# Designed miniproteins, single chains, continued (5): the designs that were tried, part 2

Each design is a single chain, and the fold is of that chain. pLDDT is the mean over its residues in the fold that is shown.

## One batch from the design tools (miniprotein)

Design m16038
Fold by ESMFold2-Fast:
Structure m16038 (fold): chain A 96 residues (1-96)
Amino acid sequence: SREVAREAAENILKVGEEVEEKLPELSEKIKRIQEALKRAKELKEEYEKKDKEKAEKAEEALKIIEEGMANPEKFEELLKEAEEKIKELEKEKEEE
């Protein structure tokens, strides 16, 4: 949903501002989440016209990233899971 995605993006910006003020090194972790979110969105857009199942997998990765942003305690676990799903889809795209 657009509202969930917007809320997640707003949470990233808010957390990013707080982290940059106190712990600049942690801003790289937030940037990793932002980059994974971008990659998942691009994969979803690419596959929506070609392969619905792969588009759904990209959407699942997007939701996992959003879940991680909403739950800072799970950041590393969920980010790794999402990044792994994204890499799998990117590899499949290269083979096409």
Scores: mean pLDDT 73

Design m16039
Fold by ESMFold2-Fast:
Order: sequence, then C-alpha cells, then structure tokens
Structure m16039 (fold): chain A 55 residues (1-55)
Amino acid sequence: DELEKLKKELEKLLKEGRLGEVTKLLIKALEELDEESKKKLLEFTAEALEEYEKE
C-alpha cells in the first residue's frame, strides 16, 4: 500500500515536472522502505524517468 502510494505520487510529480519534489520523496522513501520495496520503487522511478525524458 505504501509502495503503491509512493509510485503514484512520483508519477504525478514527474508528469508535473517537479523533479526536486521527486528527489525529496525518493530520498525519504528510500530511508523508510524495506530492501525489496526500495528496489521496486527505484525500478519504477527509473522507467518513469526514462519515459518523461523521451521526447
């Protein structure tokens, strides 16, 4: 549930171009999440960021 909320928030912030807020959210999440959730969040963020940067 927490991971799903973070993914949605990150995607929203990326679409709005709030990269600074994305970075802050990621740092906070990575400090609080377990190792498996961290990997999933990072993979999701990497893919979302690549989509955002493509054209």
Scores: mean pLDDT 76

Design m16040
Fold by ESMFold2-Fast:
Structure m16040 (fold): chain A 76 residues (1-76)
Amino acid sequence: SASLTDEEADQAVEGARGTLEDARKAIKEGKPLSEIASLLTAAYIQVAIVRSAGRTDEADRLLAEVRELGKEADKL
């Protein structure tokens, strides 16, 4: 199995946080649901990478945020 370095794991965490911030801004600005869905999908993939790197607690927190933003998007 391919193993992630600590640097790659840290980059994945930062990437996920950045994508989630972009998704939150897109929801707040009333961007198209297709754009919001794309950002949430990207964040979900990044969370899977974080989990694969053994950053389980961080992955769980990020996944909770993805799910919460998904619920907010569903109300638009």
Scores: mean pLDDT 83

Design m16041
Fold by ESMFold2-Fast:
Structure m16041 (fold): chain A 58 residues (1-58)
Amino acid sequence: AEAEQRRLEQLREEIARLAQDTIAESGKAYEESKVEGTEVNFQGVQEIRALAAERQAL
């Protein structure tokens, strides 16, 4: 349906934006926080995976 197609386009755009933001923010977060795990480095990746899964479910 047309609604699903529009959602797929929105997800594609959001994934592309998050990918770029994730690269930049992960680097900054890692250097500034240096938490025990690499959770901050994977925050954006997890979000991208969630959006990709939603996109495939459509």
Scores: mean pLDDT 63

Design m16042
Fold by ESMFold2-Fast:
Structure m16042 (fold): chain A 56 residues (1-56)
Amino acid sequence: MDRQLRQEQIRAAVEVSEQTSKQLETETDRKQRSEILSQSHQELLARFEELRARFE
């Protein structure tokens, strides 16, 4: 299970990173870019918790 959890966490991190990069590509305001990064971090943590619960 740990191996599958790790692979899914990596997948989630990649997906969140891709979504964040796409949003940052269209946003030029420094403050808005910071907010996008903060939201991305929260989404990643939420996905990790969901995956951890699912694989327990």
Scores: mean pLDDT 78

Design m16043
Fold by ESMFold2-Fast:
Structure m16043 (fold): chain A 55 residues (1-55)
Amino acid sequence: MEERAYELARRAAERNKGVLSDEEILETAIFAAQVAGADPDTARELARKAVEEAK
């Protein structure tokens, strides 16, 4: 569950780097993690890590 949420968040961040702003990338990654079943707090933490690692 968490591995899938992180994977989707990372893919969203990687796909949008250089196209969207850092804030927009983070919001897109949060949405991807939530689609994978993460609750809002977990989705934000996973998305933040994914965005940092995708840079």
Scores: mean pLDDT 77

Design m16044
Fold by ESMFold2-Fast:
Structure m16044 (fold): chain A 70 residues (1-70)
Amino acid sequence: SQDQRDQAVRDVGQRVVSGEIRSMQQLDQEVQRVQQQLSSQGVSFGQSDVDTVYRGVRIQVRSGSTDITL
């Protein structure tokens, strides 16, 4: 459960860094998709996991490591 949540956070972060996710709208849609997928597997992707993703993205934006604009 925790490993699945941690992996999902890392996967979304890597897609932001790779430029696959290029906007906040795409990020929001991807987070929602991940929450739905994990929920169907009995894994709760909660606000703390969502916050971890967005905190990582904000750090990457600040460092210039992503095409996402805040």
Scores: mean pLDDT 74

Design m16045
Fold by ESMFold2-Fast:
Structure m16045 (fold): chain A 92 residues (1-92)
Amino acid sequence: GDKIKALAEKLKETLESNGFKAEIEIDGTTLTIKIEAPNVTSLIGLVLKLIGLQIDGYDITVEIKGNTLTVTVKAPDEKKLEEMLKTLIEQL
């Protein structure tokens, strides 16, 4: 919905304001975030924040290739996807 799209745009802006490049895609209740870090220290810091995230009820896959982090989040429903987007905006 429009609210989820607005939250995804806000998450992208939050990541970009912190020096990352971000691409965000939503397919149903699946969120894919592709992040390019400016350096290894920033990448490590982001990964550590994600490891500390409360993820009960979500299927989360993380892939690291060079300086690129891809996070795929499968939420059980649209409300849980909205909650995860808000959590990511607050924690990142």
Scores: mean pLDDT 81

Design m16046
Fold by ESMFold2-Fast:
Structure m16046 (fold): chain A 72 residues (1-72)
Amino acid sequence: MLTREELERVAIEVARYLLEKYDENPEISQDEFDELLAEAARRIRELGQRKTPEEVLAEVKAYLDKKIEEKK
């Protein structure tokens, strides 16, 4: 189970990662960005119950990469 501090660090890193992807991919709308961010936040909270910070970060980034590539 991740601590509150670990959850916050993972959430910040994921948010920065998604923002960079949003800036690089003009095909992602604001609504789609908001949906991805909300889904990432839910996944971090759920995975953080049973996985390490590194595992949560890797799994959420992989999920975001897949969703972004599906839009190209």
Scores: mean pLDDT 80

Design m16048
Fold by ESMFold2-Fast:
Structure m16048 (fold): chain A 89 residues (1-89)
Amino acid sequence: MLKTLRTYNNNLTGIKISNMTNLQELDLSNNNLSGEVDLNKLTNLQKLNLSNNNLSGPFPEWLQELTDLTELDLGNGNLTGPLPKSLMD
C-alpha cells in the first residue's frame, strides 16, 4: 500500500484519498484546494504539505486526528484562528 503520494503543481480543487490509511507522506502543494479537503482517516501521516493552496477559514478539525505528524506546511494560505492543540507539542 502507498506510503508516499505527491501531486503538487496541479489544479486540484478537491481530493478523495481517505482509503489510503497507510500513507505517511502527502504533498498536495501548489494546487487550488479551498479547504474542502478531509484527511481525518490518514492517521499514519508523518509529513503533510498543503502550502500554496487557496485554504481559508479556521484550521480544519481533522488535523487533530493526525497525531503522528512531525512536519506540517500550511503556508501561503488564509487559514485563521488558533492551531489545534494536538499540533503544539
Scores: mean pLDDT 70

Design m16049
Fold by ESMFold2-Fast:
Structure m16049 (fold): chain A 66 residues (1-66)
Amino acid sequence: SESEELLKQAKEAIDNGDVETVLKIARELAERGDLKGLMEIANYAEKKGYLDVAREIVELAREAAR
């Protein structure tokens, strides 16, 4: 599925330190209403030490969940 492809791309971007790509993918997942995907990416970013990125993704998830 598109969501699965976006999740794979986001995790790869996190592993490569490509924060810009992570946030672009997170915005696309938010537009799709994929809250589970957003939280998976946020948790992965936090695990890898990207705390600011994880916080921004959580905020996107809250907005999408409204």
Scores: mean pLDDT 85

Design m16050
Fold by ESMFold2-Fast:
Structure m16050 (fold): chain A 73 residues (1-73)
Amino acid sequence: PRREVDEVEVSDETLAAARAALTPEELAELEAETAGASREELLDRIAELAARATPRDLAKAVLYAARLQELLA
């Protein structure tokens, strides 16, 4: 998906890799940030992070995408 990262299905393998790329502190911060976030805020964060294309930002984008998919289910 080149336009919208939210249309990508996040696999368990992708989630595990993303979590392994981040520190426990960053994971805790992401959980806290996503707990009250709207779907629009999650989409905006995913787009921003994907555009930066660093390994850490991509890992964060994957975790935001997984949270967005949970909210859409």
Scores: mean pLDDT 69

Design m16051
Fold by ESMFold2-Fast:
Structure m16051 (fold): chain A 73 residues (1-73)
Amino acid sequence: SMSQQLSQLQSQISQSVRDLQDAVKNGDEEKAKQAEKEITQKVKQMLTDIIGHSEEQAESAAKTVITYAKEKA
């Protein structure tokens, strides 16, 4: 079940990253903010609840994902 939950969250994070990249390319600030929020929530859930990382590590990881996604937009 943990493996299935992890795979589902990874898929959802990948989709939210794509949504963020598309929003940034299109200049859609509302959609970009929504996608960033979804990435942050799902990355935190994955890293803290499933993997057992600290909240600080999870927040840092989420910011890294968002920054990288925007640079690739």
Scores: mean pLDDT 83

Design m16052
Fold by ESMFold2-Fast:
Formats: C-alpha cells, sequence, structure tokens
Structure m16052 (fold): chain A 68 residues (1-68)
C-alpha cells in the first residue's frame, strides 16, 4: 500500500507537468484517502480507494493520450 501511494503521487506530479491538473488532483485526493484508511487499519476503505486509484489511473492514461 505505501508503494502504491508513492506511485500515485509520482503520477500526479507528472500529470501536473503535462497540464492535466484536474486528473492530478483526483489522484492526489484518492491517494490521501487511501493513506488515511491504511493508517486507520480500515481494510474495507483500503480496498475501496485502491480500486478507485486503479480506475483513476486508467482515466489519467486516456487524458494523456487525448492531450498529446
Amino acid sequence: VPALIEQANRLAKRLRELGLDDVAEEIEKTAKDLQRAYEAGDQEKVEEYSKKLIETDKKALEAVRAAL
């Protein structure tokens, strides 16, 4: 989980460099929510936010392709 959060934050930084601020903010928010759930030991929320990160990553890839 910590590695997944770090990867998400790195992706968000690169998205901001590409001018895709909206998608970057969504990833950052979801990664923060995942971090809180992980620290709280809330397994159901960890699963929920992990799935949301995967979906948002897919959306980010589509946005990058559309922008380039």
Scores: mean pLDDT 78

Design m16053
Fold by ESMFold2-Fast:
Structure m16053 (fold): chain A 78 residues (1-78)
Amino acid sequence: MPSAEELKKMLEEEKKELEKRAEELAAESEDPEKMKKVIEKAIEAAEEAIEKLEAGEPAEEVARELLERLAELAKEYE
């Protein structure tokens, strides 16, 4: 399992990647507006996870909560 510091770095990198590729991902989707909203919510979820890690929450719990939020976002995209 990654440490809290490693998970935070991974989330920061993923956030930058999503921001960089947001337009490409939206353009490839069947519903660009819906995809854009999902990406924005995913970035928000990553930011909240980073804040929890900075507050000293266990990496395993933060990762679990983040995965649950991302699963709900996937349902919204459907």
Scores: mean pLDDT 77

Design m16054
Fold by ESMFold2-Fast:
Structure m16054 (fold): chain A 77 residues (1-77)
Amino acid sequence: YYIGEVPEAELEQLKKQYASVVQLSSIEEALEKAQPGDLIYIFGEKAELLEQAAILLKAGFGIVEAKENKLVFIKFA
């Protein structure tokens, strides 16, 4: 799954790397739909990413990768 505006090159790389790539409209949609082992890619401004990270960490997601404009989470349970 991914949320936000994704650079075309990075979206193509995700589609090649994973069998299923689905865009979500919000963090709340990710909380509702994600299953254990699912990866959530979030793109956006640093301030928005920090707020979204706090929500996902409280919901039992773990951070896998952190970049200036990108966060990657995994659902543990």
Scores: mean pLDDT 70

Design m16055
Fold by ESMFold2-Fast:
Structure m16055 (fold): chain A 60 residues (1-60)
Amino acid sequence: DEYLAKGQAALRAGKPEEAAKWFEKALSVDPNNPRALGGLAVAYEEAGEVEKAKEWLSKL
């Protein structure tokens, strides 16, 4: 999906807040997409939101 690709690109660019927005959009299309859930967990961890990262990782 385009949203997943944009999320991954944002993570590579060191923009975890932008990455989180793209993974949220991917989840709005498919709420149980494991790549989007994992990507959002990584984005939160990179943004310093460790507790949120663990919560999203647990949903994977």
Scores: mean pLDDT 78

Design m16056
Fold by ESMFold2-Fast:
Structure m16056 (fold): chain A 63 residues (1-63)
Amino acid sequence: MEELVEELKALMTPEQKEWFDKQLEEGRKILEEALKENPDPEGIFETVKRALEKAIEVLKEAK
């Protein structure tokens, strides 16, 4: 997961990286609350991973 985040950030400008880091912190808070109510961490993790892979693909094609 962290490797996908680093790859995605490598495709961004410094301003975009700051914005993305803020979004990651907000997403982390949402995931923490979701895990308290839904103890299916594998399902949540897989969804996040797929979203990151898709974002990386889109950014690579844009270059």
Scores: mean pLDDT 69

Design m16057
Fold by ESMFold2-Fast:
Structure m16057 (fold): chain A 90 residues (1-90)
Amino acid sequence: GTLTVTITNKGDKSGEVTVTAISGDKVVSKTVYVKAGETVTVSLPTDADTVTLSLSFEGIGVATFTVNKGTTTVTAELDGNTYEVTATLT
């Protein structure tokens, strides 16, 4: 299947976000540049029942989630100034 991760940078600092999905020995990652005030959507292939999803901003780890097979969408709000993340899994 596909896990969709939507990232909104609500701060005033732009930067690179790396999204990493880990299931056992399988690792998939994508890096996207998210400007201040912008929203970017990343799609990751996944076929595992449980995936560890990690987000980093400018190389700094900012969030880690356990995503179960019922979840297809992760919506994350990131503040590029404070490195705070609020996320909703659906």
Scores: mean pLDDT 81

Design m16058
Fold by ESMFold2-Fast:
Structure m16058 (fold): chain A 63 residues (1-63)
Amino acid sequence: EADELTEKGLQALREGNIDEAIEYFEKALEIDPKNVKAREGLIRAYLLKGDEEKALALMKEVD
């Protein structure tokens, strides 16, 4: 489930649909908060959107 949503998010990023990608990655993390690919995808999506603060917040959650 979470992996499927993560793949949809990655596809949306490849197509340039950044807001759609964020939505898919957020849904994946709601199902599996430990999903590394979804978290990395969300960080990447926020950086592409220019939201550096949200990207940094996700990076700091590891420890």
Scores: mean pLDDT 79

Design m16059
Fold by ESMFold2-Fast:
Order: sequence, then C-alpha cells, then structure tokens
Structure m16059 (fold): chain A 111 residues (1-111)
Amino acid sequence: SLADELVERYSAEEILEWARKNGALTDEEYEEVKELFQKAKELEKRYPGRIAVLVLPGELTPEQRAAVDALIAEAEKNGIVLIGVATSNSPEAREAVRRAIEVSKKIIEKL
C-alpha cells in the first residue's frame, strides 16, 4: 500500500511534509500534527522509544480499523506518542488521526 511504501522509504518528518504537500492533511491538521511531532522529538531525547508514526491508507477494512484501535490503545497504555498521518480524506482515516492526536496529547500532558 502507499502507507507501507511511505513508512519503508521515508522518515516521519518526510512523511509529514508529503502529507502537507499532497493535501492528505488540512492546514489546521498539519499545524496540530507538526506541533505534536516537535514535542514528541523533544520527548524522544529524554525518553527514547516513545514515538511511533501511524500512516493510514485511504480506506480501512473492518480488520484494519480494529488493528488501528488496538494500536492506539497500546500506545496509550505504554506512553507512546503516536503521530497519525492519513494518505486520503476518508472519514475513517480522519477519525483514526483524530483519536491518535487526542491520545498523544494526553500522553504529553502526563510527561
């Protein structure tokens, strides 16, 4: 998938720039995700291994949606800051990005 290709070939910063340039994030979503990513990078210096990037395909199958929900729950449980990026404007991908942002904000506030 495009999501798999992006993760294999590009850094989290490059994926975020790709998402901005290709309209996968709105300007408001880009600024919010960028702020979280910058905070996560500062936390990575103090707490190595606390950052993960979640790249979502355009449409999620029910199985993929369940896996994303499980991943977000595990990230919250383990204090991992999750940077969510959607490769399309699908409602399912947007909702998953929103949940990832909310969980990451909670983790950052606790640290």
Scores: mean pLDDT 66

Design m16060
Fold by ESMFold2-Fast:
Structure m16060 (fold): chain A 76 residues (1-76)
Amino acid sequence: KPLKVRLSTDSELDADTLVIAAAVSNAILKSNNYDPSIKPGEFLKRVAEKLGAEFEVLEGSLDTVGPIELEIELRP
């Protein structure tokens, strides 16, 4: 079951960083499919929090070990 999240930022560099963080999170999931202690959604949330980006869960749960589908909203 995928986790779909929206991340809102006013920085194009931060948007690119969040895309990379989501890709890294998905790569971790693929390398550690049977380790439920690795929560890619929580990792992405922490990266967003550090960047001051808004994090919204659109579908799924941060407790679900599934692939992350990312929607970026770039604010002016």
Scores: mean pLDDT 74

Design m16061
Fold by ESMFold2-Fast:
Structure m16061 (fold): chain A 65 residues (1-65)
Amino acid sequence: LEEWLNNVINLAKLLGRPVVLPSQREVAEKLGVSQSTVSRALRRYEKEGKAIVERVGEKTRITAA
């Protein structure tokens, strides 16, 4: 999960634009983790100033901080 999130943040930096993720449930299913694990990881990254995390409908928008 954290390796995947780091890759998403690096992609956002490379593109100079936000990256839109699938729903937290879909991300959890694809990575074999719980939805609460995804939610906690996103909150940790936002708290640590590594990313700006925004909800867009059922999806999550990641902007590099």
Scores: mean pLDDT 76

Design m16062
Fold by ESMFold2-Fast:
Structure m16062 (fold): chain A 64 residues (1-64)
Amino acid sequence: SRRETLRRIAEATGRSVATISRLINDEDVAPADLGGVLQRLSVEQVRDLLALMGRKLALVAPEA
């Protein structure tokens, strides 16, 4: 689920679930934090994060 994915990413990056949620919603999280988050994630966790951010990345469809 969305909540479970957020929790896993938060645990992997050492951030709170609220911080990851704000990052996805582009509220009060600096864009530079995205780079730091991605550096600490596995490929599967990056895919999960991108799926949650799908609304923000709708203009950049992955080549599958």
Scores: mean pLDDT 61

Design m16063
Fold by ESMFold2-Fast:
Structure m16063 (fold): chain A 62 residues (1-62)
Amino acid sequence: SMELIKEAEKLVKEAIELLKEGKFEEARKLFDKAVELMGQVSPVLGKVAEKELKETEEELKK
């Protein structure tokens, strides 16, 4: 459980760095994987991660 959370957090951090570099397709894949891992820990955490992904991606694309 905690190891899955740490892996998901690592993927989110890498995805955010990719978004800042304009690599949206690579970032999206990492976010999708992080959401999948968080969903395995808790459905609530998976839903929160998915919402944050959408908001961050839309904000940085502008």
Scores: mean pLDDT 76

Design m16064
Fold by ESMFold2-Fast:
Structure m16064 (fold): chain A 99 residues (1-99)
Amino acid sequence: MKEEAERLAKKAIEAYENGDYETAFGYGSRALWLDGDVPKEAALVVARAAVELIKKNKGNLSKIITYGTFLAMAHAVAPDDPEVKRYLEEAEKIIEEEK
């Protein structure tokens, strides 16, 4: 399970570096759903991808709530990461403004 989570996290990071935020979110969110030790890099890449996707999908409340939910999950996995916390706060503000 850990090896699979690490593999998915690496694929998510590579997709994010290429500007493919949807693919990055897909691989990263899959890593967060795996049982056991989830790498913090998976949480960070999900948070980075989710906040970019929330910005791109303003007006689609269903999509931004979904991205926000996984960003909250990323924060639960990496509670002490200041970047994940900052992105969660930014996402919550955007979602609240769209309601």
Scores: mean pLDDT 81

Design m16065
Fold by ESMFold2-Fast:
Structure m16065 (fold): chain A 64 residues (1-64)
Amino acid sequence: SSLEKAAEVLREIAEEAGLSEEEIERLVKMALDGNVKEAVDLLSELSGIPAEEIERRVVEAILA
């Protein structure tokens, strides 16, 4: 459940940032495998969005 919520919000942020489908699927798989922090860091590198901002959105989604 929490990993699915993390994967969903990471997908949304990646789509908003214009990442390729291959990059999006890689991030989603990392999150579902429990590597949420690694997925956040990778999304930050690919999108230019600060990791702290991505992490905040992920935490908010999990707690909702």
Scores: mean pLDDT 86

Design m16066
Fold by ESMFold2-Fast:
Structure m16066 (fold): chain A 76 residues (1-76)
Amino acid sequence: MPLTDEQKKLFNEGLSLVYSGKIEEAEKLFLKAKLTDSSQLDQLYGSPNYFKTEEEREQINKLVEKAKKKMEEYLK
């Protein structure tokens, strides 16, 4: 299922928080966006121009994985 405009907005706001060092707030936004489907993440990450460095991509991927794990915990 394609991402909603609201989910895309929340993800972009989360990225801005990561770049400003507000990591915990970024995790909350990724959780709120319900980014649990890998295809949704690929849609957001798949642009070759989206990240400036491989390190930035890896950092954001780790935050999204933490958000997924937290979602799995409260869905139990």
Scores: mean pLDDT 63

Design m16067
Fold by ESMFold2-Fast:
Structure m16067 (fold): chain A 76 residues (1-76)
Amino acid sequence: MKKVLLSLGKGVDKEKVKAIIEENGGKILSEDENNIIAEVPDLDTLVAALKDAGFNVSSQELYQGDFDYLVFISKK
């Protein structure tokens, strides 16, 4: 499992993003107004699923700290 911080852009449907994470074997650990923290089995699968759902997605691998990846999600 990879621990990811998902940053949500303006107008992104948080509930839709959460549903996609859970459908792809992820677990939501916490959320706030603009962020979701989740554990996911495979980042590439999650990114592909989010893009297929109509989001713009970028990711950055982290080498230090509590998260394996930062994921940025924005509206098309």
Scores: mean pLDDT 84

Design m16068
Fold by ESMFold2-Fast:
Structure m16068 (fold): chain A 70 residues (1-70)
Amino acid sequence: APTREQIAEAKVLGVLLEAQAKGEELSAEEIARRTGLPRSTVSRVLRRLVEAGLVEARREGRTTLYRLAP
């Protein structure tokens, strides 16, 4: 069975895939809202996905925006 971490990762990736289809980049707060996951869980998952090269982080003023890596 998948772990809670694997389920959280799948949810985050799913939301980013939907955003990509609409040409959107999402903040960690918006990803937390769309997934229903705690903000701390989303931030941890995003950090791992960026380190793995699966997600790209871009600074936009005071906000960091996330998208699937090309």
Scores: mean pLDDT 87

Design m16069
Fold by ESMFold2-Fast:
Order: C-alpha cells, then sequence, then structure tokens
Structure m16069 (fold): chain A 60 residues (1-60)
C-alpha cells in the first residue's frame, strides 16, 4: 500500500541521514512524501510531518 511505501522510504531516508549521505536522504524523503500524499489522512499527516522535520535537519 502507499502507506507502507511511505514508511519504507522514510526509514531509508533516516538511515541515509545517519550515514551522512544527505543527497540520498533527500531523494528518499521525496519518495516518502510522494507515497504519503496517496495515503489516508491520519497516516499521511504523520509521515509528512516526520519527513518535513528530517528535511529541515538536513538543510540546516
Amino acid sequence: TARLQAVHYLGQAIQAYQDGDYEKALEYLDKALEYASRSPPPYSEAITRLADELRRQIES
């Protein structure tokens, strides 16, 4: 499902961030947000908030 794909890519983004691979982390965040937009509201909002927070950490 779109929700499972969003969670999968969010996890990959977090791992890439921990590895210092910020380009890969941002690519996975874009995928996570793509699938989050196709998920039902409570899950899509939670995933989007987590992804936005991680993006802010990478870009700061």
Scores: mean pLDDT 79

Design m16070
Fold by ESMFold2-Fast:
Structure m16070 (fold): chain A 83 residues (1-83)
Amino acid sequence: MEAIDKAISYLKKAKEAVENGDFEKAKEYLRKAQLYISSLPVEEQKKLQPLFIKANQAIDNGDKEAALQYLDEIISKLKEIKS
């Protein structure tokens, strides 16, 4: 429970950083979110890893729209896992 809430918190901060054009900060927050995801069951980690890869690629490319979309998808999947 706590790990999912922490991951969502950092993903929301990553989203704010992307919206502000601060891609370095966004990548830092995304990395922190991934740290909490590593404490989840392997099955849930497998579902999330492709989205984290795509989010990192979008951030590296400065693609704000794609980065926000993938961050929102990760947040939505984490909320499903918590339910």
Scores: mean pLDDT 85

Design m16071
Fold by ESMFold2-Fast:
Structure m16071 (fold): chain A 80 residues (1-80)
Amino acid sequence: SEEEKRRELAEREREILLEGLELLKRGVPKLEVLRRMRERAEELGLPALAYRAELGLALLEGRPEEERRALARRTEEAYE
């Protein structure tokens, strides 16, 4: 069902987020963690998490406000 698909995607996203938190706890730089999360999210077909990770990268790199807003919108749309 669609609900089962959403649950499976949410669980995979949760696993990547927890892995990222573990890397942060070990002192891996935020930039490196976000790149890894983006790559895994793209590999697993998790667009919402991929956009969210890219937004985090854009914030850390000080990318233009327009790009950051576009990434935020894409993240929101991917969860709808």
Scores: mean pLDDT 83

Design m16072
Fold by ESMFold2-Fast:
Structure m16072 (fold): chain A 68 residues (1-68)
Amino acid sequence: AVERAQELLARARELREEARRLKEEGKKLLESKDLKTILKGIGLLLRAIGLEFEARLLEERARELLAE
């Protein structure tokens, strides 16, 4: 039970680290004067939000396992 929760937390950390990289790249692209580059930056930011949401779900599941 605890081991499973630790695995979920480790995966959540990996997703948050990937989301951070995507946010940094997306923010740089938003500074562009080219509309296509700006749209690509927006896409990366949306993907980062999705990864953070997935990480949160894994963290919540880990808390449930630790409560059992």
Scores: mean pLDDT 84

Design m16073
Fold by ESMFold2-Fast:
Structure m16073 (fold): chain A 87 residues (1-87)
Amino acid sequence: SHMREKFESKYEKLKEEIKKLTEEAKKEKDPEKLKKIKEEIKKLYEDFLKEMFEVEKLGGDASAYEKLEELKKLVEESIKEIEKKIE
């Protein structure tokens, strides 16, 4: 469906971008730069959720929900690892 294709495309792009930022954070030692990477990951996730609230108006299926939960865990784990480096 049109809405599923939009969700899948945005989900894959966001997942790739978060992974790239997480890998950048693993190599970074500057606390201020780590904080900026963390804030960028948060903003990307929040912007995605805002767009998905419009998709939810049409009703999501179980597979979309599962992907949203996977994404939430990826974001939370990435933020936790970055915060651990900052202290």
Scores: mean pLDDT 78

